Designed miniproteins, single chains. Designs and how they scored, part 73

Each design is a single chain, and the fold is of that chain. pLDDT is the mean over its residues in the fold that is shown.

## One batch from the design tools (miniprotein)

Design m2523
Fold by ESMFold2-Fast:
Structure m2523 (fold): chain A 85 residues (1-85)
Amino acid sequence: SREALLAQYQAKLAALRSKVPADDHPLLDRLDQLVQQALASTDPLEKDILIGMAYIILGVLKIAHPELKDEIDELADLIEELMSL
């Protein structure tokens, strides 16, 4: 369900936040803002643009923290599942 996927997304985002330096928290905050805006939008083009920007942030985080790639990829998969609903 959407509620279960949202709960998983929030839990994984919180776990990732606990593993990255505090200086990277603004990137995670921007990621969450983009995902929440995309979920609230009824415009397919706006959704695509917002999620595209979210994936760019995830890519930047993977470059900065290659040891966290599996956690970042799992978060990306959850975002993709949420957007497919």
Scores: mean pLDDT 89

Design m2524
Fold by ESMFold2-Fast:
Structure m2524 (fold): chain A 56 residues (1-56)
Amino acid sequence: AVYRLTKEAVLDLNGKVVLKPGDLLEVLPDGSGIARGIRIAPAVARAIIHEAAERI
């Protein structure tokens, strides 16, 4: 499934890996995500989907 970011999402504790509004998040069958070539853990992908993204 593919989602579009509606808000910024920070992926690391240093704030250097940030997804921007308009970025696409692809959710894989295992629940993990891929955005901008970065693999995102299932728990983080779920948080982004609920708080900062919409399904397209």
Scores: mean pLDDT 77

Design m2525
Fold by ESMFold2-Fast:
Formats: structure tokens, sequence, C-alpha cells
Structure m2525 (fold): chain A 95 residues (1-95)
């Protein structure tokens, strides 16, 4: 949808990789829920992203949908960020 494209474009302007990731994962997860995207659909979207932070946001949304805690932890380790882990855990708990 046009609205999600606009939100993604705005989030991709964030220069800090942790802040960009946190914003993008929220948008990706909301998009997945509204459009009934599958884990496979999200992983396909991730594979089309050239930027690894942007790709990781779709992967994280997929891991939340499939209740994959080890996957979410791996993303947080890659970012070396406790904030990323806490945010992903919150999305997981709310899902």
Amino acid sequence: SEEFKKELEEAKKITDPVERFLKLVDIAYRYAKEKNLTVRDLLELASKEKDPVDAAAYQAAAFVLEKNIPGLFAIAIHFKSVEVFKHLLKLYEEA
C-alpha cells in the first residue's frame, strides 16, 4: 500500500542503524498483520533489501510471527544492542 511505502521511505532516512531498525521492524510487523503476510512473504521481502539493517527488520517481523525467540536473539546480538532485544521481546509478547 502507498501509506506503508511512505512510512518505510521516511524510516529509511534515519541514519542511526538501531533507531532505523526499531522503526522499520514496527512498520514491517504492522504491514504483515494488516495484509496477512506469511513468514515466507516477509523473508522474501528481506531478500530483496540491499541494506542489511532494512533486511533485518523484515526478518525480525517474520521471527515475531513464527514465535522464534532464538532468531530474535540472534538479531539483537548482531546489533550488539539490549534495546533491540527488549523491543523485539515486547513485540513478541504483544503478538
Scores: mean pLDDT 85

Design m2526
Fold by ESMFold2-Fast:
Structure m2526 (fold): chain A 66 residues (1-66)
Amino acid sequence: SMDQQVEELLQQISRLSEEAKRLGLSLDPSDQERFRELERRIQELVEQLHKLRPDITIYVNLSLRT
């Protein structure tokens, strides 16, 4: 159902965002590459969620310094 799809997307966004926040402060090039990959993946999931529920606003702060 649509509700189950929304719940699954929210869970995935939450998990990936948590991983990205841990990597976002790293100066290791491999961690920075993984962070960029996660950022793109999160963006894709957020876009899918917005298409299903335009009324949901996602606040994902990934803390990139520059």
Scores: mean pLDDT 76

Design m2527
Fold by ESMFold2-Fast:
Structure m2527 (fold): chain A 85 residues (1-85)
Amino acid sequence: MASAEEKREYKILGVAGAILLLKETESEELRKEVDEALKSLSPEEQEEAKKLAAEHSYDELVKKLAEMVAKLHKASEEQLQQALA
């Protein structure tokens, strides 16, 4: 299972990616969705998401997301192996 901490990290990274996508597309519809997503985050999570979007390119955020997905898959596989042993 993904922990609450892992879910928090995915959420923050997802919002950061959406902020970068909004900057590239300049879509009013995406702006509203990003604003709503930011309002669902705590002030600390909002700051982290904005900082990630300011300090990283879209490609860098996609790489981070891919690494997190791979890590989650590996952790799930290790848990399955431990349960079978």
Scores: mean pLDDT 70

Design m2528
Fold by ESMFold2-Fast:
Structure m2528 (fold): chain A 86 residues (1-86)
Amino acid sequence: SIVEVEILVEEDGLKASTELSRLGSEASGLPVISIYEQKSPKIYRITSYIAARGVSPAELEERARAAAERFRARVPSVLSTRISVR
């Protein structure tokens, strides 16, 4: 199973977006593939795909949700977070 985590952040430049995505990956503790999209000069969308073998879809979703909430608590410039299970 794959869990998709979408985070919108208000930051200046691609470097800040890259650092925020790295922190998100570290907070999850799972290997992630992240895609960065600049939506406007200060708004970036980070979409991360998290997959693990031997973990149920429900457990993976809860871990992703907990990591996203921890990331939001540490990064006040986060505007929104969305989690989807595939």
Scores: mean pLDDT 66

Design m2529
Fold by ESMFold2-Fast:
Structure m2529 (fold): chain A 90 residues (1-90)
Amino acid sequence: GPLPEPSAEEMREMEERARELQPRVEELAETIRKEGLEEELRPLWEELKARTPELQRLIELGDYRGAFELMVEVLERLGKAVEEILEEKK
């Protein structure tokens, strides 16, 4: 069945992690725009977008921690791809 609703403490921990993650998201987005990597990242973006049903299912099950971890995984994978593309252009 669905997981129990997250406690107020678990919600606070997720909010704190989200606040720590926001500067990383902004830096990554700025790098993608500055370097014009949108087209080069398109295949990866389509692959990651295919994980949307998995994210929706985690939210529906009340697995907000799992949903957050999936979002972090997506961010890390995009970040790694950006680093690899920039390294190849050097």
Scores: mean pLDDT 74

Design m2530
Fold by ESMFold2-Fast:
Structure m2530 (fold): chain A 69 residues (1-69)
Amino acid sequence: LDYLIEGNKLLKKADEYHKQGKVEEAIKYYREAAENFRKAADVILNPTLRKLARDFAEYAEEKAKELEK
């Protein structure tokens, strides 16, 4: 189980739905991506990769919030 890989796949899926105008699906996948990146940050021991995972989680969460306006 690689949360970083899973998060990246979900983030790509969210971006695809957003480009298609499927806002509800994009929000769902951005949130799932953020959750996976957050879990990755919790288990990653390397400080640089941990920060990247946190940054990705923040990015995905921000995208979901923007679409909920």
Scores: mean pLDDT 84

Design m2531
Fold by ESMFold2-Fast:
Structure m2531 (fold): chain A 85 residues (1-85)
Amino acid sequence: MEYKIEIEKVNDKYYKLTTTITGGKNAKEIAEKIAKALAEVPGTKSVTVEPSTYDKNTYIVSAVFESEEAAKKGKEVAEKILKEA
């Protein structure tokens, strides 16, 4: 299983955390677990899970946060789940 986590400043109010999970039979289950955990982070405005249009074994978790601190906390939560997977 391979993964990539990115934080992007969307505008003056919001930060986007994108977690891309590639490969393995459990990529969907891991993506859903991350999405659920990110929804519990204070300052989370939205979380979505979508399959990649380019790769059947890739799932993308997109979360929007109201602060950089919340986005960094979200990254730590996602990294912990991915390391334990």
Scores: mean pLDDT 81

Design m2532
Fold by ESMFold2-Fast:
Structure m2532 (fold): chain A 78 residues (1-78)
Amino acid sequence: MELREELIKKLEEVLPYLSPEAQARVKAILDEDKSPGALLRAADIALSDPNVPDEMKQELAELAEKLIAEYTKKIEEL
């Protein structure tokens, strides 16, 4: 599975654990734009929510870090 697809899947798995406000924000971001920046913003919202299990936060953080590395590499190649 591609890195962005894995992150989207993990964000969808995390949605039920989020507060109603955080869930709405993450859904809005995912519906509007699946760019690396948008996905990283959604991941940041999920990582900041205290109701998300630590194990899921760790997996989400690792995926976000990998996406940041990929996005940074693409910018540096410009």
Scores: mean pLDDT 77

Design m2533
Fold by ESMFold2-Fast:
Structure m2533 (fold): chain A 68 residues (1-68)
Amino acid sequence: SADLEELRRLLGEDVAAFAASLEGTPDFGERLAKLLATRHDLPPEVARALSRARSVAEVLALLRPHIT
């Protein structure tokens, strides 16, 4: 997936693999937000938005403004 490849480019292989393994699960956003909080100093509002994400595309839309 193009979105997964972009996530891998921005955040690395480990994050991309983790997101791919969880995409489609009801706790996808919550688990991904928790992982990212251990590696990045995320504002609380961004962490809350990530916890509601349902897909890699949504994660990219939320993170891209804060990574670059």
Scores: mean pLDDT 77

Design m2534
Fold by ESMFold2-Fast:
Structure m2534 (fold): chain A 68 residues (1-68)
Amino acid sequence: MEETINRSAESAVRNGETESLEKAKDYILENLYDESNPIGQINREIAEKLREIGDGVQRELSTGEALK
């Protein structure tokens, strides 16, 4: 579960930096440990958000306009 999501993040930021992956992992772990939401729903939302984050990060890195 977490490993699968992590692989998606790794693929998105594989060429980026290990620091980016570490931050993505923290975000995923925090959401996965959210007791308020069912794991099934979290998995879908995290996978979608992770893809968007990875795409956003990669796009910004490619552009060279990372504010933070």
Scores: mean pLDDT 55

Design m2535
Fold by ESMFold2-Fast:
Structure m2535 (fold): chain A 57 residues (1-57)
Amino acid sequence: DDAELEALLAELKGRIPAEQHEALDALYAELTADPSTRVEAVKLALIGFELDVELAS
């Protein structure tokens, strides 16, 4: 499960500017720090972050 989330994180980093990588890492750390957060919810939040960066850029 963690490997799947880490693979998604690496994939999304390839799609966003390097200056946004730290913010994405911080979001991932925040979401995964709460054990009640579902894997599916984490994935949606990470994808949403990537889309927000794309739309803002």
Scores: mean pLDDT 78

Design m2536
Fold by ESMFold2-Fast:
Structure m2536 (fold): chain A 83 residues (1-83)
Amino acid sequence: MKEELEEVDKLADEAIAKIEAGDSEGAKELIEKLLEYGLVSDPTIQLKVIAELERILFVAERKGDEEVAELARRAREELLEKL
């Protein structure tokens, strides 16, 4: 549990850093990793991934990165459907 929560935080923080740096492709890769992690995790970790994807979405929208924002939105929706 602790290591799983730490991995989610790490991936989310890295994705946000990539968005702020203008690295859309790097951000998209990290969002895909978060989605894959959430899909195979327990509901507690899944909810954490959903919350972090929402945070990533808001940062991407604020930065004007429409492709990253759309990917984060879709990833979040896919995880919500799996709950």
Scores: mean pLDDT 84

Design m2537
Fold by ESMFold2-Fast:
Structure m2537 (fold): chain A 63 residues (1-63)
Amino acid sequence: AMAAAKAAEIAALKKRGDEIVKQLTEWSEEFAKKDPKGAEIVKEDLENAKKNYQKMIDNVAAA
């Protein structure tokens, strides 16, 4: 019974994460026009954020 509710919550988290990544990517492109060097750091932060978000989802699934 609880497994179905947890699966739905994980699906919602994945959908929300995709929306956030899209918004951050668009912001990063705008930022690159003003600060190309800073944009390289933002790209690395985005990669790390994606990995951390996936780990968070995995932790929720394991809990």
Scores: mean pLDDT 76

Design m2538
Fold by ESMFold2-Fast:
Structure m2538 (fold): chain A 105 residues (1-105)
Amino acid sequence: SPLLENLGEMIRRILELLEKGTVRDITLARFLNLAIQSDIWVALRQAKSREEREAFVDGLAEVARENGLDEMADRLLAVRASRPASAEELADQITEVFRETLEEL
């Protein structure tokens, strides 16, 4: 998926900015993380089926794992396994994983 590939590139950029550790770099990393959360929320809410949403979350977990974020990948899969009642609830829980994980680094 082009979206998943682009998200992988943005995650890598966020990690590079957090490693630099200046106030400016951390601020930019947080801005990019908010942009990713927005794109994910829209994608999950616009998905045509539960199966398409679950496949997208599986793809997000794989992207996280490929970038060394194993705990984040496990958390994303745990949210999926909990079977949120709505697309909105799933989107909110998935974006919260991104917020918490990338702000704690």
Scores: mean pLDDT 85

Design m2539
Fold by ESMFold2-Fast:
Structure m2539 (fold): chain A 67 residues (1-67)
Amino acid sequence: MKAAQAVASVEVKVEEDPNNPGKYKLTVTVTLADGSTVKSTAVFDSKEEAQAAGERLTATYTAAGVV
């Protein structure tokens, strides 16, 4: 019923919030084969957690090839 979209590219950005030391912002941008873009942001308590989440999302999209 719902069509899956092929993933064309995944971009991950992890940055420290300068106003909140120890807080990290994760931004994941997924560009689909049809040219549409899906952007997700989340804030984490640690850089390790934010980076791990970003890596897992990238691996998931890459392995699946669709979203």
Scores: mean pLDDT 72

Design m2540
Fold by ESMFold2-Fast:
Structure m2540 (fold): chain A 90 residues (1-90)
Amino acid sequence: MRLTDYLSPEELNQKVRLDEEVASLLTSRSVVTMGELLENVEERLLSLGLYDKEKQLYDLSGTELEKLFGKKVLTPKELIEELKKLATPL
């Protein structure tokens, strides 16, 4: 299941603004859609090997992402809710 599967097409097409610190870590762009944000984050987490398939969660322990979210472990649903807190709707 992809992170984008958790949101409606309307939610995925919502334009959002990220602060410069968040943008530099996740997307390299300060204005993106929610869908673009989720795709960039998922690609980064999978590339870093941070997804635990057995537990079906992301282990961010010791990463800059742990500092960004303030949490060591996130389910896909919890990750989406944390990303929504970092994204200001336009």
Scores: mean pLDDT 83

Design m2541
Fold by ESMFold2-Fast:
Structure m2541 (fold): chain A 82 residues (1-82)
Amino acid sequence: VSEEALKHLEEGAKIARELGNDEAVQAFENAIKHLKEGDLTRAKAGVLAGAKLAVDYAESQGNTELAKRIKEEADAALKALE
C-alpha cells in the first residue's frame, strides 16, 4: 500500500468536492478503497475516471487553475502506484 498515493487521492477527492462533482468524488473514493484492498488495477482506473470527470467539469466552467490542480494530484497518485 502506497501512503504517498493515498495522500494524493485524498487531495483529489477534496478538490472534486470543492467543484461539487459528486461522481468524481465517488470515483476517487472508490480508487482509495481499491488501493487499500491491494487492487492496483481498479485503483488506477478509479484515479483516471475521477480525474477525467473533475478536469472536464472544471474546464467547462472556465476553472483552469482547479483543472491543473486535479491533473497534478492524479499524476502524482499514478506515479506513486508505479
Scores: mean pLDDT 83

Design m2542
Fold by ESMFold2-Fast:
Structure m2542 (fold): chain A 101 residues (1-101)
Amino acid sequence: SEVERAAAELRAEAEAVVEELRSPEFEELRERAIEVIKRVLAEQEPDLAEEERERRAEELLRFIVYTLYRTHGREAALEGLRALAEGLEAFEAFLERLEAA
């Protein structure tokens, strides 16, 4: 399927971007951001198994970082990750600033 191929390519590109950004500081921010996403998922889908929540949070974080990197560049991806690590409200404020610029 073309859709399955496109999805696999998108996942590979997202993984490559995350690998490029990898540093000890990035990993600390990534772990905190994953915990923020997991809290949001717990509120939205309380019946979601912990293992599935973990996988979903990691997938969502990769695509958030990838999307920011692709649309606004490296620094915006890192700033977005820092904002998300602070919390959902900080991330929403960051996105609003990006749209205003």
Scores: mean pLDDT 84

Design m2543
Fold by ESMFold2-Fast:
Structure m2543 (fold): chain A 78 residues (1-78)
Amino acid sequence: TPLLSPQQVQALQQALQTVQDAKAGKITQDQAVAQLRQLGQQVPGLADFFAHVAQLVADGDLDTALSAIRTALTAARQ
């Protein structure tokens, strides 16, 4: 399994925090979507992934968004 770069791992950790903050009501879903889209622009190798996660958050499916990010982070440990 290909390892992620340190920048990609950091971006995934930031995305996890963003979705957790949205689920906890610390930020709005719109703010979370904007932050996830910005991460995709900063880390082009994960742009499609962050676009998908942003769409899940926009649809209110925060648990699926969290699961997707956690799965990507688990794969990065290999």
Scores: mean pLDDT 84

Design m2544
Fold by ESMFold2-Fast:
Structure m2544 (fold): chain A 68 residues (1-68)
Amino acid sequence: SGKVYEGVDTSGNVHTYTILSESSDGTKYTLKITDPNGNVSTITVGKDDPIIGSGGGPIYLTLLKEVK
């Protein structure tokens, strides 16, 4: 936990993804997503599933740049 990633959505906006926790079986992550306007949301996703946010289409964790 505590790792931070940046991804660019299909509209060119930068979103920040913070891993808050991993499930006990290692199959799911709980993520904090901060949009370019500073809005914060929390989602739980499968480790190999796409992240679907408002305004930008699907992003995969493996395509994000780790910044912390």
Scores: mean pLDDT 67

Design m2545
Fold by ESMFold2-Fast:
Structure m2545 (fold): chain A 60 residues (1-60)
Amino acid sequence: SDEIKKLQEQAQKLSDEINDLVKKHEQAVREGNTKEADEYVKKQKELGDKYVELLRQIRE
């Protein structure tokens, strides 16, 4: 259905955003920016939770 296709597209966008946050986290760690590194980890968790929820909706 079109709804499932939209959910799959949203999941792909979240995956791409998570990968970008991983790279930003690695850079922040190398630069000693602990506050930024912690914020990127927090955002990764939030997006990861959304990604899992989207996968559940697609599966059901």
Scores: mean pLDDT 85

Design m2546
Fold by ESMFold2-Fast:
Formats: C-alpha cells, structure tokens, sequence
Structure m2546 (fold): chain A 57 residues (1-57)
C-alpha cells in the first residue's frame, strides 16, 4: 500500500515537483490532510482531493 499510495499522492501534486514530493512524503507518513494540502498548493483542488483519498486508501 505505501508505495502505491505515495506514488498516487505525488502524481496528484500536479506540475509543481516540490509540492508533489511533499505530498508523497506526507502520504508515506499516513497524513492525508497534509498530503492533500501539499498537492492542492501545486495542482489545485482536484489534485488535493486525489492525494488525500490516495493517502486514506
């Protein structure tokens, strides 16, 4: 679960590589709120929701 979850969260971070990396790191920590926030900052609300859901799954 961890590798797939982190990959999905990082991908959802959008075009901002730094935000995508942060989203993936928060997903590995099982922190859906922070993973979603990092992805939203880089890729917008849809990316934030996808990263949060990927971390929760």
Amino acid sequence: MGSTRAGAAASAGGGDAEKAKAAGEYALQHNPEMAGRAAEEGGGPVAGELAKRATEA
Scores: mean pLDDT 67

Design m2547
Fold by ESMFold2-Fast:
Structure m2547 (fold): chain A 57 residues (1-57)
Amino acid sequence: SLRQLAQSRLRTSQGLLNDAQRLLQRNTPQTQQAAQQLLQGAQIALDSSRQLLDLAR
C-alpha cells in the first residue's frame, strides 16, 4: 500500500539522519561533507514519504 511504502521511506530517512549525526560528531571537513550528502538523501526520502501519504487519502 502507499502507506506502507511511505513508512519504508520514513525509515530510510531516519537511518540516513542517524548516520549523518554520527559523522557530524567527528567534526572534520570530510565527515561534514559526507553528512551533508546523507542529510540531502534523508530530506528526499522524507519528502517522498509525505507525498505518498498525501496520495493515500
Scores: mean pLDDT 85

Design m2548
Fold by ESMFold2-Fast:
Structure m2548 (fold): chain A 57 residues (1-57)
Amino acid sequence: SEFAARAVQRVREIMRSLFPDATSISEAEKKFREMPVSKQSEFNDRVEAALAALSAE
């Protein structure tokens, strides 16, 4: 459960970093969906790498 909570927090931090003007996670997700598919894939790869690094801790 601790790992899951930390993973959620890490993803939220990445979303806030990319969409600092978003006032909520829902707004950040909307902005993410409006990105080109290639940029969404790149972002997903970065999130996956960050979660893998977290799981190694």
Scores: mean pLDDT 73

Design m2549
Fold by ESMFold2-Fast:
Structure m2549 (fold): chain A 70 residues (1-70)
Amino acid sequence: MRLVTIEATGVGETEEEARREAIEKAKAQAKKLIERPFEVVSEEVVDVKVVEINGKKLYEVTVRVTFRVL
């Protein structure tokens, strides 16, 4: 089986929103790089950072998503 691992970083007002954006970015990258059907086999949070931009607290979450090429 072919496995592809992609790391992506998302930003959001909550950790959940940042994680969701990171996963969606990883899926978008997978869709662009993998011209075949694939499925998500694992999702790992590798880093969580809190940043302040223009007086707003934001979460920056980096995820590592592993996809199985079908």
Scores: mean pLDDT 82

Design m2550
Fold by ESMFold2-Fast:
Structure m2550 (fold): chain A 84 residues (1-84)
Amino acid sequence: DLVDQVNEAMAELVEGIETGDKKKIEEALKRLVEALKKLGFSIEEIKKLLDDLIKQLEEAGLDKEVIETVKEIVEKLKKELEEE
């Protein structure tokens, strides 16, 4: 189930953020992007959702180091989406 894949990826992302596990954050975001592609979201819609996610994390008052890690991974994923 693609919805279950999105939910699992979001849960893994939260755990990665809580533990500071950069690899877990990267793997969770990659899984989220893949699930969104399979759900029929366009590249532009996925990029917007990733930007909205970063904004939500910033508004939630998360630690700057965690936000910068997520931003770095998101920019890498956005570049990979455009190069495919």
Scores: mean pLDDT 82

Design m2551
Fold by ESMFold2-Fast:
Structure m2551 (fold): chain A 60 residues (1-60)
Amino acid sequence: SVAIRLAQKVSGLTEEQAAEIIANPDLTGEEIKELAGTDLTVEEAEKIKQGLLKLKAEGF
């Protein structure tokens, strides 16, 4: 829930971009930052990825 809210709250990170991150867990924080097209830091991008992957593993 927190990870999905973070992804939705970050400008430019759409449901499609969140789905892409979940589908490609090999994406680095740097690559996610570029994908989002926002002013995300690499650390914020990595945290979003880890949170989304956790939610996916839990069946969301």
Scores: mean pLDDT 67

Design m2552
Fold by ESMFold2-Fast:
Structure m2552 (fold): chain A 97 residues (1-97)
Amino acid sequence: SREELIQKAIDFASKNPNFTLPVDEVVELLRKHAPRPLTDEQIERVRAALDGNGDGTVGINELLYAIDTGELFRDLTPEEREVVREALYKTLEEILK
């Protein structure tokens, strides 16, 4: 369930506070798991939003924040945010295997 996935992610982040993934890997997982194709422009907006500190990495807490608030994706339409949110849930599930 999504609630169990979120709890698993919170527990993982608590135990692994310095865990990060390359933003390019996260972006490829989002492309793989999106319910419809994302355009290169949409992918670039998502990349910029997730890599807000410019270090080329994304933490579990950043993924959770993106899912819970949608605030990072304010420049996307509501439909685009729904597509990205669905992809983020599946991306998080694959990361936490």
Scores: mean pLDDT 80

Design m2553
Fold by ESMFold2-Fast:
Parts: structure tokens; C-alpha cells; sequence
Structure m2553 (fold): chain A 64 residues (1-64)
């Protein structure tokens, strides 16, 4: 739902901003992509908690 999409997008943005401060463009891209995937899961019916968890896990897999 919309809340799950917003939560995933917000986390992805926060992770991307943190990576940008570190000067790591590859991690910015990874964080942004993780947020997008979380938004897709939210649109498919995942809960906000599930979408946020997926976003975080995907970002961690890419070293964010």
C-alpha cells in the first residue's frame, strides 16, 4: 500500500544521502535502487515493515 511505498522510499533516500556524504556514487546508486525495490514490494501489497526490511537488506547486500 501507499504507506509501505512511502516508508521504503524514505529509507532509500536517507541511505542515499548518507552514501553521498561519504562521496561514494556507487553506494548512492545501490541505496536508490534498494528504495525503488522496496517501493515495488509495497505496491504489490507488502506491509511497511516488510518493505523497509527488504530495502535495508538489499542495500546491505550492496555494501550500503
Amino acid sequence: GMEAQQAAAELGRELAEEAEKAGDEEKVRAATNSGVRGVILGAEGASPEEAVEATRRLAEEKGV
Scores: mean pLDDT 83

Design m2554
Fold by ESMFold2-Fast:
Structure m2554 (fold): chain A 89 residues (1-89)
Amino acid sequence: SAQPLTPADREAVRARVEEVLARAAAGEPVPQEELNGARFALRLLRAMEAGVSEEELLAKAREFLATSASTEEALARFLAWLEEVIARA
């Protein structure tokens, strides 16, 4: 499996994500793939800051993959769960 993120790695990812989102908010041209990736990474970081561990995120992603009819459905359910966790923090 992938190496666990250190606190320094998480802070670096957060700084990069905030930079990309700030550029987009300022009206700068940002590739849609980069913007979508930054938004997804920010949701993961916010869920972790709300108290969800990296292990819990992976377990929940696996649960949705195992119980969904498609990868697309699993992703939609995972994103909805992330938003719920963030909203309750």
Scores: mean pLDDT 77

Design m2555
Fold by ESMFold2-Fast:
Structure m2555 (fold): chain A 74 residues (1-74)
Amino acid sequence: SVDDLIAALKAKLADLSLEERIRELEASIAALDDGIAWLRTQPASPEVEALIATLETMREALRRALAEERKQLE
């Protein structure tokens, strides 16, 4: 599930510094932005739409995680 993928990413980030976690989250979000943009250039299909929706859900979860990490810098 998307939640399981997010949990796995958070586990990998656990041993990183706060600044390193922020950089990794920013990189992951940028990769998802690129992937979603590419998928939107493909012919419309239920499978493509489902993939876009899944990636947008992941991106939103990562953006929330990034916002929480950034608050720790304040």
Scores: mean pLDDT 84

Design m2556
Fold by ESMFold2-Fast:
Structure m2556 (fold): chain A 95 residues (1-95)
Amino acid sequence: AREEARRLLEEAKRAIAAGDLVAAGEHLAAAYPLVRDDPSLHREFLTVLEAYGRAVIAAAPEEDRAAAREHWAGLLARIRADMGLPDEPLPPLEL
């Protein structure tokens, strides 16, 4: 499971770098159930997930960015709770 999760996270990183947010989201969704129960992967998963969230918000139409931030904040808080991690503020977004 760990090797498969790491492969999916690397694929997600490449997809984010390429601007393929659909593929990035699919890889992260596939990695999540493998990562959730493995504490050694939590930080790596959250790092990739935060990069993905920033890219999704930046790609949203200007009128939708506030709603995208709220949706993303709720999703990240839920995922952190599922992993037993404290609720941390979203990383700074580069404008």
Scores: mean pLDDT 75

Design m2557
Fold by ESMFold2-Fast:
Structure m2557 (fold): chain A 71 residues (1-71)
Amino acid sequence: MAKEVIDKVIELARKLNMPRLVKAAEQAKIALDNGANPLSVLTALEIAARRYGADEVVELVRKAIEQLEKS
């Protein structure tokens, strides 16, 4: 589930022409593959998206975080 959200972030960041956010999302995917906590990874990605002003990405990641916290 978290990996699918990151893939959507990569697609959206590419559509928005935000190469720095694409790299941040790719790094998040590598962290997940190395066993990092999905909540921690998504939280870091939300912070990056807010820094770059990618409101659509922030909303997508926030919804994923809320789903993980309610599970």
Scores: mean pLDDT 83

Design m2558
Fold by ESMFold2-Fast:
Structure m2558 (fold): chain A 61 residues (1-61)
Amino acid sequence: SEAEREEMIAELAEALREAGFSEEEVDLLVALFRHEFSKMSEEEQREAFRRALASIERLKA
């Protein structure tokens, strides 16, 4: 759903800020995530979200 997609994007944005990305970088990456997710099925979006979140979390370590 659109609501689920926006929730995932919001969580990615928050994770990026916590990882030290600037607001400008976060805005750019969020736009890219929105564009890519719009081409995916709901299942593909959830998998892409999980992978992106895990990658961002690794940047904090």
Scores: mean pLDDT 83

Design m2559
Fold by ESMFold2-Fast:
Structure m2559 (fold): chain A 105 residues (1-105)
Amino acid sequence: EEEIKKLEEELRKLGIELGEIVLEIKEAEEVSDEQRERLDKLLVEADELKKKAPEYGMWLDLVIGEVLKITGLSLKELLDLLEENVESKEALDFLEGLRKEFEIP
């Protein structure tokens, strides 16, 4: 019960932080290497927390749902933006997995 509450707090915090950096990148005329590095790290953390989440819907709502709410992006627009701004194999593999799960071309 306490462990689930801590995980929920971590998921909510990640969703907000990821939403904020995505919004910064969306609004930026030029994306900095620091912004790309931060995005990459947060996406790797999102994949790690997805594996720890007791329910897929909890991770989906608290992380992805919050990012979509903060940014106003569609799921397809979000995945396209993320793929354009990350370089690590870990982040790219995670995004490819999400694209398949959500049936986005």
Scores: mean pLDDT 85

